# Designed miniproteins, single chains, continued (3): the designs that were tried, part 24

Each design is a single chain, and the fold is of that chain. pLDDT is the mean over its residues in the fold that is shown.

## One batch from the design tools (miniprotein)

Design m8861
Fold by ESMFold2-Fast:
Structure m8861 (fold): chain A 66 residues (1-66)
Amino acid sequence: SMEEDLKKLEEEAKRMAASALAAGASEEVVQRAVDETLKLLEEGASLEEAIEHLERLLTRAVIDTA
């Protein structure tokens, strides 16, 4: 269900965001990545697609700070 997928995405996003912030990514960029990913799920993307999208955005945010 969308409710279960949203809960799982929020839990994974929290973990991934914490890791990205610890790696030096800006709070603003991390928050935008999370918000964009939640919007994708609301617009009909699968949980897997949303998580993969967030991972790509956060990885890029970390690389851009190196």
Scores: mean pLDDT 82

Design m8862
Fold by ESMFold2-Fast:
Structure m8862 (fold): chain A 76 residues (1-76)
Amino acid sequence: GLERAVELLEEAIEALKQGDIDRATSLLKEALELARDLPQAVRYLNGAIKALESNDIKTALQLAEFALAYVRQALA
């Protein structure tokens, strides 16, 4: 569930910081499937994936961090 989405998002953010774009993209897509019932998280995750398609790593990182914060808040 959402606890697993948090783990995947934390791993995706670390992958982005390390420049592992393929790993980050896969992890973001898995997190998207788990967070599908949270519209704001879906918006941030789709935005992050689209930013990576445009080679905008900075925007992807910011949006992934927003998704992580939102999913964590939903668990509280």
Scores: mean pLDDT 88

Design m8863
Fold by ESMFold2-Fast:
Structure m8863 (fold): chain A 80 residues (1-80)
Amino acid sequence: SMKERAEKLLEEAQKLVDELEKAINDGAPTSIINELRSKFQEVVRKLIEEAEKLSPEDREKFMEKLGELVTRYQTLLLSR
């Protein structure tokens, strides 16, 4: 249950980073980029909250994957 919620949020965060990359590459308006940024930040916040409720082993795995996504997210924003 809690792990399934964290998995769903991680999947949602991954899709948002992919969508952000496509939007940047396609030259989408700043309004669309800002909407995707806001959605990503909200999903990250929720994922951290859900991950904190998991076992130490599961939490570590989710936080590692989240760290990779945050790094990719920041790199995409710096490239624009």
Scores: mean pLDDT 86

Design m8864
Fold by ESMFold2-Fast:
Structure m8864 (fold): chain A 65 residues (1-65)
Amino acid sequence: MEEIREELRRGAEVLLKKAKESYEKGDFDTALRYAMLARFYAGVAGDEELLEEAQKLIDEIEKKK
């Protein structure tokens, strides 16, 4: 179980990075999709810090749409 949680946490980090890159490029639809996936993975992994970071990015993207 712990190995799966670590994989999900790492996945959330990668997805969050992709979301930020898409946001910087002005691709808000792609950024939102990656950020939502990152939030989901962070939530399942129980990583509150990553979940909060993903949620903040989602909120910021939604302000631009």
Scores: mean pLDDT 82

Design m8865
Fold by ESMFold2-Fast:
Parts: sequence; structure tokens; C-alpha cells
Structure m8865 (fold): chain A 55 residues (1-55)
Amino acid sequence: SEERQRRVRALKLINEALDKTPEEREKILDQAAKYDPEVAEAYRGGLERMEAALA
């Protein structure tokens, strides 16, 4: 389904963002939000919390 394909694309982008600089990661997460804003927002919050704890 189209919804499933958009979700898969968003998750793929988010996975790639994990290995990027904060600037590049933000750009990729914005791109992922175009496919699935709910998933992108959830991961953005999670990544920010994790990075803050590990810094």
C-alpha cells in the first residue's frame, strides 16, 4: 500500500540519519517527515533525548 511504502521510506531515511552529523540528520528527518510526519517526529524526539544523555 502507499501508506506502507511511505512509512518504509521514512524509516529508511531515519536509519541513515543516525550516522550523520546533527545538521545533516535534521535535514534528513525533515525529508522523512514528508513521507510520515508521525514516525519522523517520534524518532526526532527519541534521538534528541538519547544524544543529550550520551553527550
Scores: mean pLDDT 74

Design m8866
Fold by ESMFold2-Fast:
Order: structure tokens, then C-alpha cells, then sequence
Structure m8866 (fold): chain A 69 residues (1-69)
């Protein structure tokens, strides 16, 4: 499924960075996309906010967060 692809991408990004998903802005962004694909917009909002907290310049996370408001 699309959600599974996003979660796998998040895990791969975090693994290559040597970080947990929660400490990688790019991995958190893909985890947020996976949550949206599962129909969990409130959880996706929280994860996008965490991604922006780590990298305020992540335009895609900001755009996706704005679409969920």
C-alpha cells in the first residue's frame, strides 16, 4: 500500500542517517505521509510539526501541514 511505501522510505532514511525516525526530519516527513495515507490526519499533523521542529526549512512538510488545516 502507499502507506507501507512511505513507512519503508522513512525507515530507510533513518537507517542511513544512523538515527531513529523521531530524530530525522526527512524520515518524520515520510512517516507523516504514511499516516495521511492511512487516514490519520491528526497524527500526521503532529509528525509534520516534529519534522518542522528539526528542520524549519522543510517546505513539503509545511505544505502538507497547511493542507490538513
Amino acid sequence: SEAEEYFRRAAEIARRAGLPVSESAEALFYAGKGLEAQGKPEEAKSVYKLALGLDPDNKEAKENLEKLK
Scores: mean pLDDT 82

Design m8867
Fold by ESMFold2-Fast:
Structure m8867 (fold): chain A 67 residues (1-67)
Amino acid sequence: MIDEAEIDEALVLMYIGLGEVFKRNGDIEGAIEAYKKAKELAEKSNLPEERKKELLEEIEERIKELE
């Protein structure tokens, strides 16, 4: 069985990590774009609602700090 939820979570976390790398390097535009991609993937994901909410809140706070 293909666990689509595990793949979705891995992709969200990957883009969050990419955003952190861009932010650390001073690429604020790249960081915001990576976090926005993570948000889009989290919203479209098959993750449990509680986990989705947790990830979205974390991503939104990260974006807010950079805008």
Scores: mean pLDDT 79

Design m8868
Fold by ESMFold2-Fast:
Order: structure tokens, then sequence, then C-alpha cells
Structure m8868 (fold): chain A 74 residues (1-74)
């Protein structure tokens, strides 16, 4: 998969942060933030966020995707 450009990743982080300020338990915003960290090579933080989403939102689309991403990153 192609990594996000810096501009794309920065925009994603800003949008996710904005959404988390309104709802800190938003699984979509958390998943976007995890993807942005991974795209920037901040792999440990990305794994931690994917694990958080997978554990706390397992029945959501984002939780299922986060679990798949964790399996790929291991």
Amino acid sequence: RRPLSKEEADALVQQATDELLKDPRNPKALYRLAEAFYAHGVTEQARALFRYVAEHYPDTEEGKRARERLAELE
C-alpha cells in the first residue's frame, strides 16, 4: 500500500484531532489517526492505536480493520 503524502497525513491528523475533541471515543477518528501515524513511520504508536480501536470497538468496521492491520504489522 502507498504511504500517505505528508500533506494528506497532516490533514488526516488535524481532522481526526478535531473529531476527537468533540468525541474522544470516536472509532473513525482513532482509526484515521492510527493510519496517519503508520504512514509517517511512527509504527509503535500506530500499533497501539490500532490495538485500542480493535479492543474497545470490536463490532465496528474500524475495529475489524484495526485487528486486520495488527495482524499484518506483526
Scores: mean pLDDT 72

Design m8869
Fold by ESMFold2-Fast:
Structure m8869 (fold): chain A 109 residues (1-109)
Amino acid sequence: SVREEILQTLEEIIELAKQLKDKEKSQMIVDVAESTRRGVETGDIRVLVGAALRAIGYYLQYKEKDPLLGEALDHIRDAVVALMRGDYESALEHLRKAVEKLKELLEKE
């Protein structure tokens, strides 16, 4: 199911983020992805709202300093917004783009 693919893709994002040499950047992605996963697992929209707000906050902090990290956070935010709307297909597409940006970030370290 699309929901199972979303949960698997969030786990991949967490695993990729844990490989980042910069542990502060790692923790930001892990925080947002774990909050998003919890929101999907529980169906609690308040948890998803919290995840979206964290993603926005980190994006604004890093968009100029680390554009690839910013793009990854922006895609996770868009995925969370899609999840809040019940659009699981758009959420999965955005999470897959976040995976691509995190892989690019890892290659540049």
Scores: mean pLDDT 89

Design m8870
Fold by ESMFold2-Fast:
Formats: C-alpha cells, sequence, structure tokens
Structure m8870 (fold): chain A 81 residues (1-81)
C-alpha cells in the first residue's frame, strides 16, 4: 500500500469508531452519558478531518498519531457504555 492508501485505511477505521459512538449516543437515555458520547464523537470528527488532510499530504506519521488519539477517545467513551 502507498502512504496515501495506508492513511485511507486509518481514516476508515476512525470512521468506524465514530459510527459506534454515534450509535451509542442514540441508544443512551442518560443525558450525561449522551452529552459525553456526543462530545467524544465531535472530537473524533475533528481528528478525522485532520487525518484526511495528513493523508492527502502523504504524512503517514501524523495520521498514525491522530489515529492513536482517536483510539484513546474511543476507549474512554467505552467506559461510559
Amino acid sequence: LSKEQQGEVYVAMMRIMLAVLKIAAKNTKDPEKKKYLEESAKKLEELIEKAEEATRKGDLEKVEELYKKAHEIFKEANEKL
């Protein structure tokens, strides 16, 4: 895979994490948990936008850094599920 293609794979994985958080937010009735999941999803969306830009520039190292941040947010959000 090219660096651009590798970046696209990381972005795809981040989008899967985002979809899971959005589904969790829709299914929760606890307003505090819902707010936390929505805020986590928003942060993840911002990281995805940056990862897409880094992918276009061929900056795989930055994409990997952004993926690690996204994964940490996703793991923390899972503790609220």
Scores: mean pLDDT 86

Design m8871
Fold by ESMFold2-Fast:
Structure m8871 (fold): chain A 66 residues (1-66)
Amino acid sequence: MELLVRHTGSVESRVGFILRLLGDPRLEVEQLSDDEFLVRHTGSEEEYQALLEELKADPRFEVTEL
């Protein structure tokens, strides 16, 4: 499953979340621009749903399911 994630907050908050995404071995992250990232999830559907809920709970990120 793939997500397009756009950061709408500060550089500090962006760096923190990018490091979290890059630290997850179930995720393949491709940087499209300074504030846009393509995230491919290779884990279970339950883990994917947990990631979606986490990202959608943070107003600094816009998440689009692909």
Scores: mean pLDDT 76

Design m8872
Fold by ESMFold2-Fast:
Structure m8872 (fold): chain A 65 residues (1-65)
Amino acid sequence: SMREALARMAGVVAKRETGGKLEVRIEGDKVTITLKEQTPEALETAERLKKVLEKIGMEAEIEVS
């Protein structure tokens, strides 16, 4: 779906921006954003991604590895 495609694209951008400190898993309408390192930059990017995903109708959760 277009929503799922947008979520995947946003996830790829976030992973690139953080140098791989984020992992993104998409399961239907649910997205899990995993922080591999708790840096202020990675956390800020994860929170921004969560807000974007919620605006397009996805359920987003942030977890720490």
Scores: mean pLDDT 81

Design m8873
Fold by ESMFold2-Fast:
Structure m8873 (fold): chain A 74 residues (1-74)
Amino acid sequence: MRERLEAEITAAVYEIAGAVYKAIAESSEDPELKAEFYREAARYYREAAEASPDPEEAERLRELAREYEELARE
């Protein structure tokens, strides 16, 4: 029980970090910085997915990571 809760908290912390980098990317007018921060957001969403004990949540977080990786290329 405790181990699952710790994994859920770890995943949530990474998801929050991803959301923060996403917000910074969205507020940036520099295309290079915007791309860099979207890549950081994607990285944290991937780490959140790996930490998540819930397979459905992990897949959702992986999809978010793919989305922000794509935004970094656009």
Scores: mean pLDDT 82

Design m8874
Fold by ESMFold2-Fast:
Structure m8874 (fold): chain A 91 residues (1-91)
Amino acid sequence: MEEKIKELEEKARTAFDLRAMRSFGEYFGELIYIDQERAKRVLEELFGVKISAPTKEELIDQARRVVEEVFGQKAADEFEEAAKATIRKLS
């Protein structure tokens, strides 16, 4: 019984993380478009990392790596796609 509950909790967590990272990607893409320095600072503060990214593309690439390390590859793919789509929409 406990094992089945843990499996359901893991599936729910994964689904939540994918949706959360897509929403974060949209927000991050908009923030990069408006204020790249603020976007870098938000990433550093949220994940406790140091970022060195002189271009928007490098900032997205580093953000994807950080998301992948914490939430996995699928969440990182959702994040990157949402961020790039948002920047294209605002351009």
Scores: mean pLDDT 81

Design m8875
Fold by ESMFold2-Fast:
Structure m8875 (fold): chain A 115 residues (1-115)
Amino acid sequence: MIRKLLIEAGVSEEDIKDLDKLVNDIINGKRSLEDFYVILEDALKKLTEAVKKGVADEVELAKVLYIIYELLKEGLFPEELKPLVKELLKAVLEKSKNEALKKLAEIVLEKLEKL
C-alpha cells in the first residue's frame, strides 16, 4: 500500500530501492543512527517551512515520510523528533493539494500516534 502511494507522489522504483537500502543500512547499524537523526531534524524543519509556503519538493517530501514510517515501524524513531514530525504532517494535511502525499501523511500520523 505505502509503495503505491510513493509512486503516485512521483518517487521512482529505483528511488524506492535506494530508500529501502538506506533504511536497511540504518536498521543493521551500517550507518550511524545519531548522524542520521541530525540530517533528519534539519530536513523536517526545512520541509515544514517549504510545505507552509507551497514550494515543497513533493518527491523529496514523500521520500522523507517513507523513511519516518519505516523507522517508526522498527521502533528506531527518536522521541525528540516526534513533535517536528507532527508539525510536518499537519502542514501536509492542511496545505498539500497532492492526495497521495496527504494519504502518506495520514498513514505516518496513525503510526506515530500508536506508539
Scores: mean pLDDT 84

Design m8876
Fold by ESMFold2-Fast:
Structure m8876 (fold): chain A 104 residues (1-104)
Amino acid sequence: ADLYPDNPFLAYVLIGLGRYYYKQGKYDEAIKYFELAIKTAEAAGNDSLVAWAYLELGEVYMKKGDYEKAIEYFEKALDYARRSGNETLVKRAEEAIKEAKEKL
């Protein structure tokens, strides 16, 4: 299910679809698209897109009240964000981890 996975533009589209379903409260559909975006971004070697997709996936689990899973995905987002040098994603992931840990 990874048709042309090395195209980073596809990862942007998939993140957009995930966010669209997230705003509708369709969290399982949002998760599906964010997971596909992660695979697509990894295949493209785009660490910033991988970080962004993991950050969005963690936010879905925050909404579902699964804070342990949210922390796991935010920590993955932080690792990729640090590797990419994207300071905005690093700061966002660090703050998201802190917020999720405070809810445990």
Scores: mean pLDDT 86

Design m8877
Fold by ESMFold2-Fast:
Structure m8877 (fold): chain A 76 residues (1-76)
Amino acid sequence: SRRLEGEIELAMVTMKGTVEVLAALKAGDLAAAAEARRATAERLRELAERYPEIREEALAAAERWEREAEELEARA
């Protein structure tokens, strides 16, 4: 089902984004961590357009990732 496909892609996008953010934070690069957060939020918005069945979940996730990017930028 497209819902299941969307849920799997949502999980994969957030997992990849988490790895990228953690790698940047481990390196002490808050700017890179913020950029990884923003890039993930954009991928989540694209996913919401491709999978209407999970649109609400994907957009909510994108908003959270974008908010955390703003927090990281404020600390950099």
Scores: mean pLDDT 89

Design m8878
Fold by ESMFold2-Fast:
Structure m8878 (fold): chain A 100 residues (1-100)
Amino acid sequence: DPKKRAEEFIKKAEEALSKGDYLAAAEHYVQAADIYENELKDFKRAAEFYVKAAELYEQLGDLPRAAHFYERAAKFYSQIGDKEKAEEFLKRAEELRAQL
């Protein structure tokens, strides 16, 4: 059941966050987002969890990964017609890439 597997990864990410394990949390949010994107075709939830992962990679100083997942989230927000969020996260990705 893809939905249950995504929910399990979200739970693991939240548990990792409570322990200060930002890397594990980011990786689990990516796994959840991937299931929403590729198995459930739920692009809104995929975008939401790619943003959560990007924010954690940014906190870790992994700016290339943060930018990558912000760009991925922006593409899905664009696909579902959320132009404001698509523009917001695309700008964040561009700002992070400018620091490299």
Scores: mean pLDDT 91

Design m8879
Fold by ESMFold2-Fast:
Structure m8879 (fold): chain A 61 residues (1-61)
Amino acid sequence: MSDTELEIVRLLAREGPQTNREIAEALGVSQSTVSRHLKRLEAKGLVERDEQGRYRPAAPP
């Protein structure tokens, strides 16, 4: 896992569900960078998007 992906997961675990924009602002990176990493994290089952468009840590399988 990249450092950015780990920081995203840790942020969501500490601060609760957040949108792409909120994650980008919290980490000081572009929304495009966050979007790329969120896609990869979601594909790995490490985060999921809720009905409000916020990302959260996924429940372990």
Scores: mean pLDDT 79

Design m8880
Fold by ESMFold2-Fast:
Structure m8880 (fold): chain A 58 residues (1-58)
Amino acid sequence: KIRELVEKARKALKNGDKEALQKIYDEILSVPKEELRKLPPDEFLEVRRTLNEIRAAL
């Protein structure tokens, strides 16, 4: 689930699709904190990096 959201975010960032980025951003933020804490450290860091890049693009 979260992996697919990160991939969609990367694609939307590449395409400059701000509407898709906003939807993906909201979708990632809707994932419970507890589920994010269960991710491997590298995947958790990738999620945070992706959120920062979306914020910078919006």
Scores: mean pLDDT 78

Design m8881
Fold by ESMFold2-Fast:
Structure m8881 (fold): chain A 75 residues (1-75)
Amino acid sequence: SAEERAKEIIEKELAIFKERLKEAKSKDQAHYYMLESTARLVDEAEKNNFSPDLRRKMLNTFGLEAQKLMDEWLA
């Protein structure tokens, strides 16, 4: 389903972001990595022709989970 594909894309980008956070030298660099993952999510959603509602849900889900990872990295 589209929902399952969206979940796989989110999980892949979160894994990439988490790995890149290990290499981050500053908060600005960590934020830049998050923006890069977000841009890739937008591209993947467009390529898969996901609905606007699914795209919004994907971005919100990624944003919430990525912020948790960043908060853990900052602690």
Scores: mean pLDDT 89

Design m8882
Fold by ESMFold2-Fast:
Structure m8882 (fold): chain A 59 residues (1-59)
Amino acid sequence: DELEKRIEELRKEMEEATQRTLSSSGEDFDKVSEETSKLRAEKRKEIERLEKEKKELES
């Protein structure tokens, strides 16, 4: 329950970060894109950990 909500929040944040990158242009695009890639990698890793915990609790 709580884990599912947190996973959804992380996915939403990744989507919002992607949208911000798509809205950027020129020099700002490169910086935002790099920061977004790092942020997405971190959130994806966190999602994997939360999904593993959820699976263990439901097993």
Scores: mean pLDDT 76

Design m8883
Fold by ESMFold2-Fast:
Structure m8883 (fold): chain A 65 residues (1-65)
Amino acid sequence: GSGEGVVRKMLEALGLSATDEAVRILAETLKKDPSKAPEIVARLRELKAQGVKEITPEMAKELVA
């Protein structure tokens, strides 16, 4: 499957939406280094706990930095 499909399923499981650009940034990072997935998931859970409902491109860039 495409990396974007995996990212969209991950976000849906966490109850988060994302812009197409944010999905692309996360998918490209996970394609280069799949071992980052647990760290990204942990950071996404923290954002959700803070009341974030949608991941912006800026948030996605910070998550992968």
Scores: mean pLDDT 83

Design m8884
Fold by ESMFold2-Fast:
Structure m8884 (fold): chain A 68 residues (1-68)
Amino acid sequence: MTEEEAIERMRRLAEEAIRESEKLYQEDPDKGEVTGMERFSEIVREADRLGEEAAKLVLERAKEWMEK
């Protein structure tokens, strides 16, 4: 698997985690927020194994979503 493929997989995981957290957030904001933070933490940990550059890409992606 190439580094490019690994990064793309991380993007999909981030989008899936966002959708899961958003669904819970609409029903109960406090619970949704906690779940979202946990999912983001897991994604960041996996990206860290790919190197600092991949971790930076995942963090920038998550930051952009949170700001929007």
Scores: mean pLDDT 63

Design m8885
Fold by ESMFold2-Fast:
Structure m8885 (fold): chain A 107 residues (1-107)
Amino acid sequence: KAIDLLNKGDLAYSQGKYDEAIKYYEEAIKVGSPELQAIALTNLANAYEKKGDLEKAFEAYVRAADLYERMGRKDQAASWYRKAAEIAEKLGDTETAEVYRKKADEL
């Protein structure tokens, strides 16, 4: 069920149908395991980034990183916190970027 939603989202994303992809990823997050939720959150963030919705992309990357951290996946968590910091810099929020870069470095 959840993997089918993720796959439908990935197909829509590959076709440039980012709004459709977002809907499927949001549904996958609701019904997936923690691992699948983390993957769907990163794909959701990528779709928001493609749309230029950097605020929502930032939020989704942070949510993915937090979930990986809770699962003990420190390398994945650090990677997505750094990606969130990159998006914060694109938004002009250097202070928030510093916070998440430091959080990644301390994992």
Scores: mean pLDDT 90

Design m8887
Fold by ESMFold2-Fast:
Structure m8887 (fold): chain A 86 residues (1-86)
Amino acid sequence: MRAEKEAQARELAAKLEAELKAKGVPGAKKRAEAVYLGLLAQLAYEEGRTEEALRLAEEALRLAVEAGEISEEEAEEAIAEAREFL
């Protein structure tokens, strides 16, 4: 199951990257990588690996900031919320 879910996450991220590039969205690759890491974080959380889930979520948010999708302040707030949620 895990390898299959990781493969599906990668496929979804690749599909998103292609769609964003087709629409001319800047930072398409970094945005898609952020989504991929976010999906991996969700899978880690479902498997009880909460520390790894938080780490992956933090990396996903940092990539989203680099892609210009969210601000650094928004990322810091989301990370704080995720840590309190878990």
Scores: mean pLDDT 78

Design m8888
Fold by ESMFold2-Fast:
Structure m8888 (fold): chain A 81 residues (1-81)
Amino acid sequence: MSDEEFEAEVVYALALIKAAIGKLSAERSTDPEVKAQDYEDAAKWFEEAARRAESLGVTEIAEQMRKDAEEYRKKAEEARK
C-alpha cells in the first residue's frame, strides 16, 4: 500500500518540478521559439501531474493542474505571436 502510494506521490512531485523548470526556462528566454517550446514542456508536465493527482484521488488538485496546463499552452501560442 504505502510503497505504491509513495511512488505515485514521487512521480507527481517530479512532474511538478519538471513543469516548474520549463516555466522558469521559458520566462528567462527572449527567443520566441525557445520560450514557446519551454511553455509547451511545462504544460505537458502539468498534465502528467494532473493524471497522477487524479490517481491519488485528489480531484481538485488534478483540475487545477489541468487548468495550469491549458494556461501554459496559451502562453506558448502567444510567445509564437
Scores: mean pLDDT 78

Design m8889
Fold by ESMFold2-Fast:
Structure m8889 (fold): chain A 60 residues (1-60)
Amino acid sequence: SAEIKKLEEEIEEKMRRALELDREAEASTDPEERRRLLLESAGLTVEAMGLHVELQELKK
């Protein structure tokens, strides 16, 4: 369904963005910037996990 596809795409986009933020954090020499980027990445991962739960319910 369109709803399932939209959720899958949204999960993929959030996980991709989280990975990019993790890589930016690894490249940064500023401890405060590293912390901010890692927290943003963690937030996106948590959001993706929530959407994954919704996706599993729709597939039942």
Scores: mean pLDDT 86

Design m8890
Fold by ESMFold2-Fast:
Order: sequence, then C-alpha cells, then structure tokens
Structure m8890 (fold): chain A 101 residues (1-101)
Amino acid sequence: AMSPAAREGVAALLRGARAYQDGDYEKAIKYFEEAVKAFEADPEHKILAGSAYYLLGKVYEKMGDKEKAKEYFDKAIEVARSAGTPEGKATAELIEAEYKG
C-alpha cells in the first residue's frame, strides 16, 4: 500500500494539475512543491519527485520563466537518471527531447 506521504504527494500532483489547467500558476507551483516534499519524504517513491519537478518546469515555461523552467527540467532529468532503470533513462531522454527540441 502507498504510504501516507506518497498519497499526499499524489493528491498534491492532482490538485496542481487542476490549478495548471485553470491557469492558476501560483497555486500550481505551491501544490507541485508540496508534491516534491511529500515524495522526497518517502524513500520508495523518490522517483515521483521527478514528475513533480517536470510539472514545475512546465508551469515556469508557461509563465515565460525560461531559467526556472530549465532548473526544474534539469532536476527532473537528474531524478529520472538516478533511478538507474531503463524507464528512468527513457523518461530523462523524453524530457531532454521535449525541452531542447
């Protein structure tokens, strides 16, 4: 079963995604930051912090903050690669292609 921290992280991701769709970027950032903290608190779900970092990058990109977007995309790539899995490598390559292509 997912830990309470992982469940809080998933809930925060969903709330952040809704705020992003509604154009409330400040609220989206707060929820995605909450998701990062929740996932980083769970050793089994640290890889999901990468998803939250990716979404933070997308929010800052939408706001026109290219420096912050790059910072969070780089963090998402680092988390994905740190997993040492084929899925993590594929995720990192996908983010790099989207961000640079």
Scores: mean pLDDT 82

Design m8891
Fold by ESMFold2-Fast:
Structure m8891 (fold): chain A 88 residues (1-88)
Amino acid sequence: SEEEIKAEADALYYQVLSQLKENNVEGALRVIDNLVSSYVQQDQIDKAIAVLEEAKELLSELPKSNPKVQTILDYIDSKIEELKELQE
C-alpha cells in the first residue's frame, strides 16, 4: 500500500540521516543495500523501487552543500536502475 511504502521510506530516510550525522557514508549505503536485498529475497522488486524513489525524494530536500548527500542519491539511482532490469 502507499501508506506502507511511505512508512518504509521514512524509516530508511531516518536511518540514512543517522549515518550521515555520524559522517558514515559507507554505513548509509549499507542500510540501502540491506533494504534492497531484503525485498529482492522476497521477490518484492516493485515495492523496493517505490520505497527507494520515495526515500530519494525525502533525501533530495537535505542541504546540497553536503556532497555526501549527492553520493547517496546517486547510489539510490543506481539501485533503482538495477532493480528495474530485474523486472525485465
Scores: mean pLDDT 86

Design m8892
Fold by ESMFold2-Fast:
Structure m8892 (fold): chain A 77 residues (1-77)
Amino acid sequence: MSEEQLEAEVLAALAYMLAAIVRNYAKKTNSPEVKKIAEEVEKLADEAWQAAQRGDLPTARELLEKIVEKVKEIEKL
């Protein structure tokens, strides 16, 4: 129970933190491409948080991995 609870909290926190970082970066760069990625990351973060809140940790982990992939796309721009 404590380990699953900690994992859920960490996954939710990481998803929101990444969404906030990408959103702030989009505002600083004023890049339409980064803004689109920020919007996609915000959607994935909300879905990851909701999955974690329901105890669907495998889905939350998969969504967090997708967020990381989207963040990597910014480096390729």
Scores: mean pLDDT 80

Design m8893
Fold by ESMFold2-Fast:
Structure m8893 (fold): chain A 66 residues (1-66)
Amino acid sequence: LIEVAIRIAEYLAANPDARLSQRELAERLGVSQATVSKALRWLEKEGTVEREDGLYRLAPGQSVRF
């Protein structure tokens, strides 16, 4: 789980304009949507990512730190 969360955060940090659905993240990372969903829930709780209109992005002012 944490490895997938790190990869999601790194991808979004490298692509700050990206707004991706759970499906798109799963496809790009080669991981199941269920795993991405769990990782995104954790990242939202930590304040690392946020959801806008069903799409996920890196939260403003956040950096990737694990």
Scores: mean pLDDT 74

Design m8894
Fold by ESMFold2-Fast:
Structure m8894 (fold): chain A 65 residues (1-65)
Amino acid sequence: MEIEKRVEELRKEAVELAKQGKIAAAIGVVLRILGDYLELGKEEKGREEALKALKEMDEVLKEKE
């Protein structure tokens, strides 16, 4: 069981990419989070974690348009 740790790392990566203005790359990482959970048959969890990453990215972008 390492999906939780992997997803946490991916979420941090997405936020860091968003801070750097690399929005397309950050979105790609969010899709990776969703895909990792979908491969495990955990669609609701994948959606939840992807939305958390997007929300964290949105907070960063609201500070720096």
Scores: mean pLDDT 78

Design m8895
Fold by ESMFold2-Fast:
Structure m8895 (fold): chain A 73 residues (1-73)
Amino acid sequence: MEEKKKEAIEYAKKGIEALRNGDVDTAIEYFEKAAELSEGPARNLFLGAISYARAGKVDEAIRLAEKAIEELK
């Protein structure tokens, strides 16, 4: 359980970095991996981050991904 949370956090951080660099497709792939390793509120937040990333709402996507990381800690 703890190892899956750590892995999800690592993928989420990579997704945030990809968004900051303008790599939306790469960010979505990382957030999808983070969501698959997550359950409950954290998974829903990663799914929200994917939706905002697809809509080009980068700041909102990063905010939800960071909130998901806090939920997993």
Scores: mean pLDDT 86

Design m8896
Fold by ESMFold2-Fast:
Structure m8896 (fold): chain A 70 residues (1-70)
Amino acid sequence: MEELLKKIEELGTEASELFTNDAPKEEIEKVLKKGEAKLKELIEKEGKDNPIVALLESLFEEMKKAIEKS
C-alpha cells in the first residue's frame, strides 16, 4: 500500500505543478491517467471503504474537473 500511495502522491503533485504552471492540458491528463491507474490498483487491494482511497478519488476528480473547465 505505502509504495502505491507514494507513487499516487508523486503523480498528483506533478499534475498539480503542471496545472499551476499552465502546462498543456494533454500533459496534465497523461500524468492524471497514470495516477488513476495506480489509484485503481489501490482500490482493488484496499477497497473503496478505505478513507485514503476516498480522499484520493476526490482529489483526482476535482483536478480533472478543474482542467476540463479551464
Scores: mean pLDDT 75

Design m8897
Fold by ESMFold2-Fast:
Structure m8897 (fold): chain A 67 residues (1-67)
Amino acid sequence: KEELRKEMLKLIGRILSLIGEIFDLERELEKETDEERIKKLEEEKKKLEEELEKLKKELKELDEKFK
């Protein structure tokens, strides 16, 4: 169970980091007026959101094993 705990904490850390990056991108998007930059930031945000969903799924699978 110790190894599973460490993996879960590592995933939680990654999830929190991605949430922070998404939040920072959202704040940058609110201030940005250049259409090309807005498009790039939206694409980057979408990729981070997809990665976040993947990590949340992995965390759920580890949580089920930790039972």
Scores: mean pLDDT 80

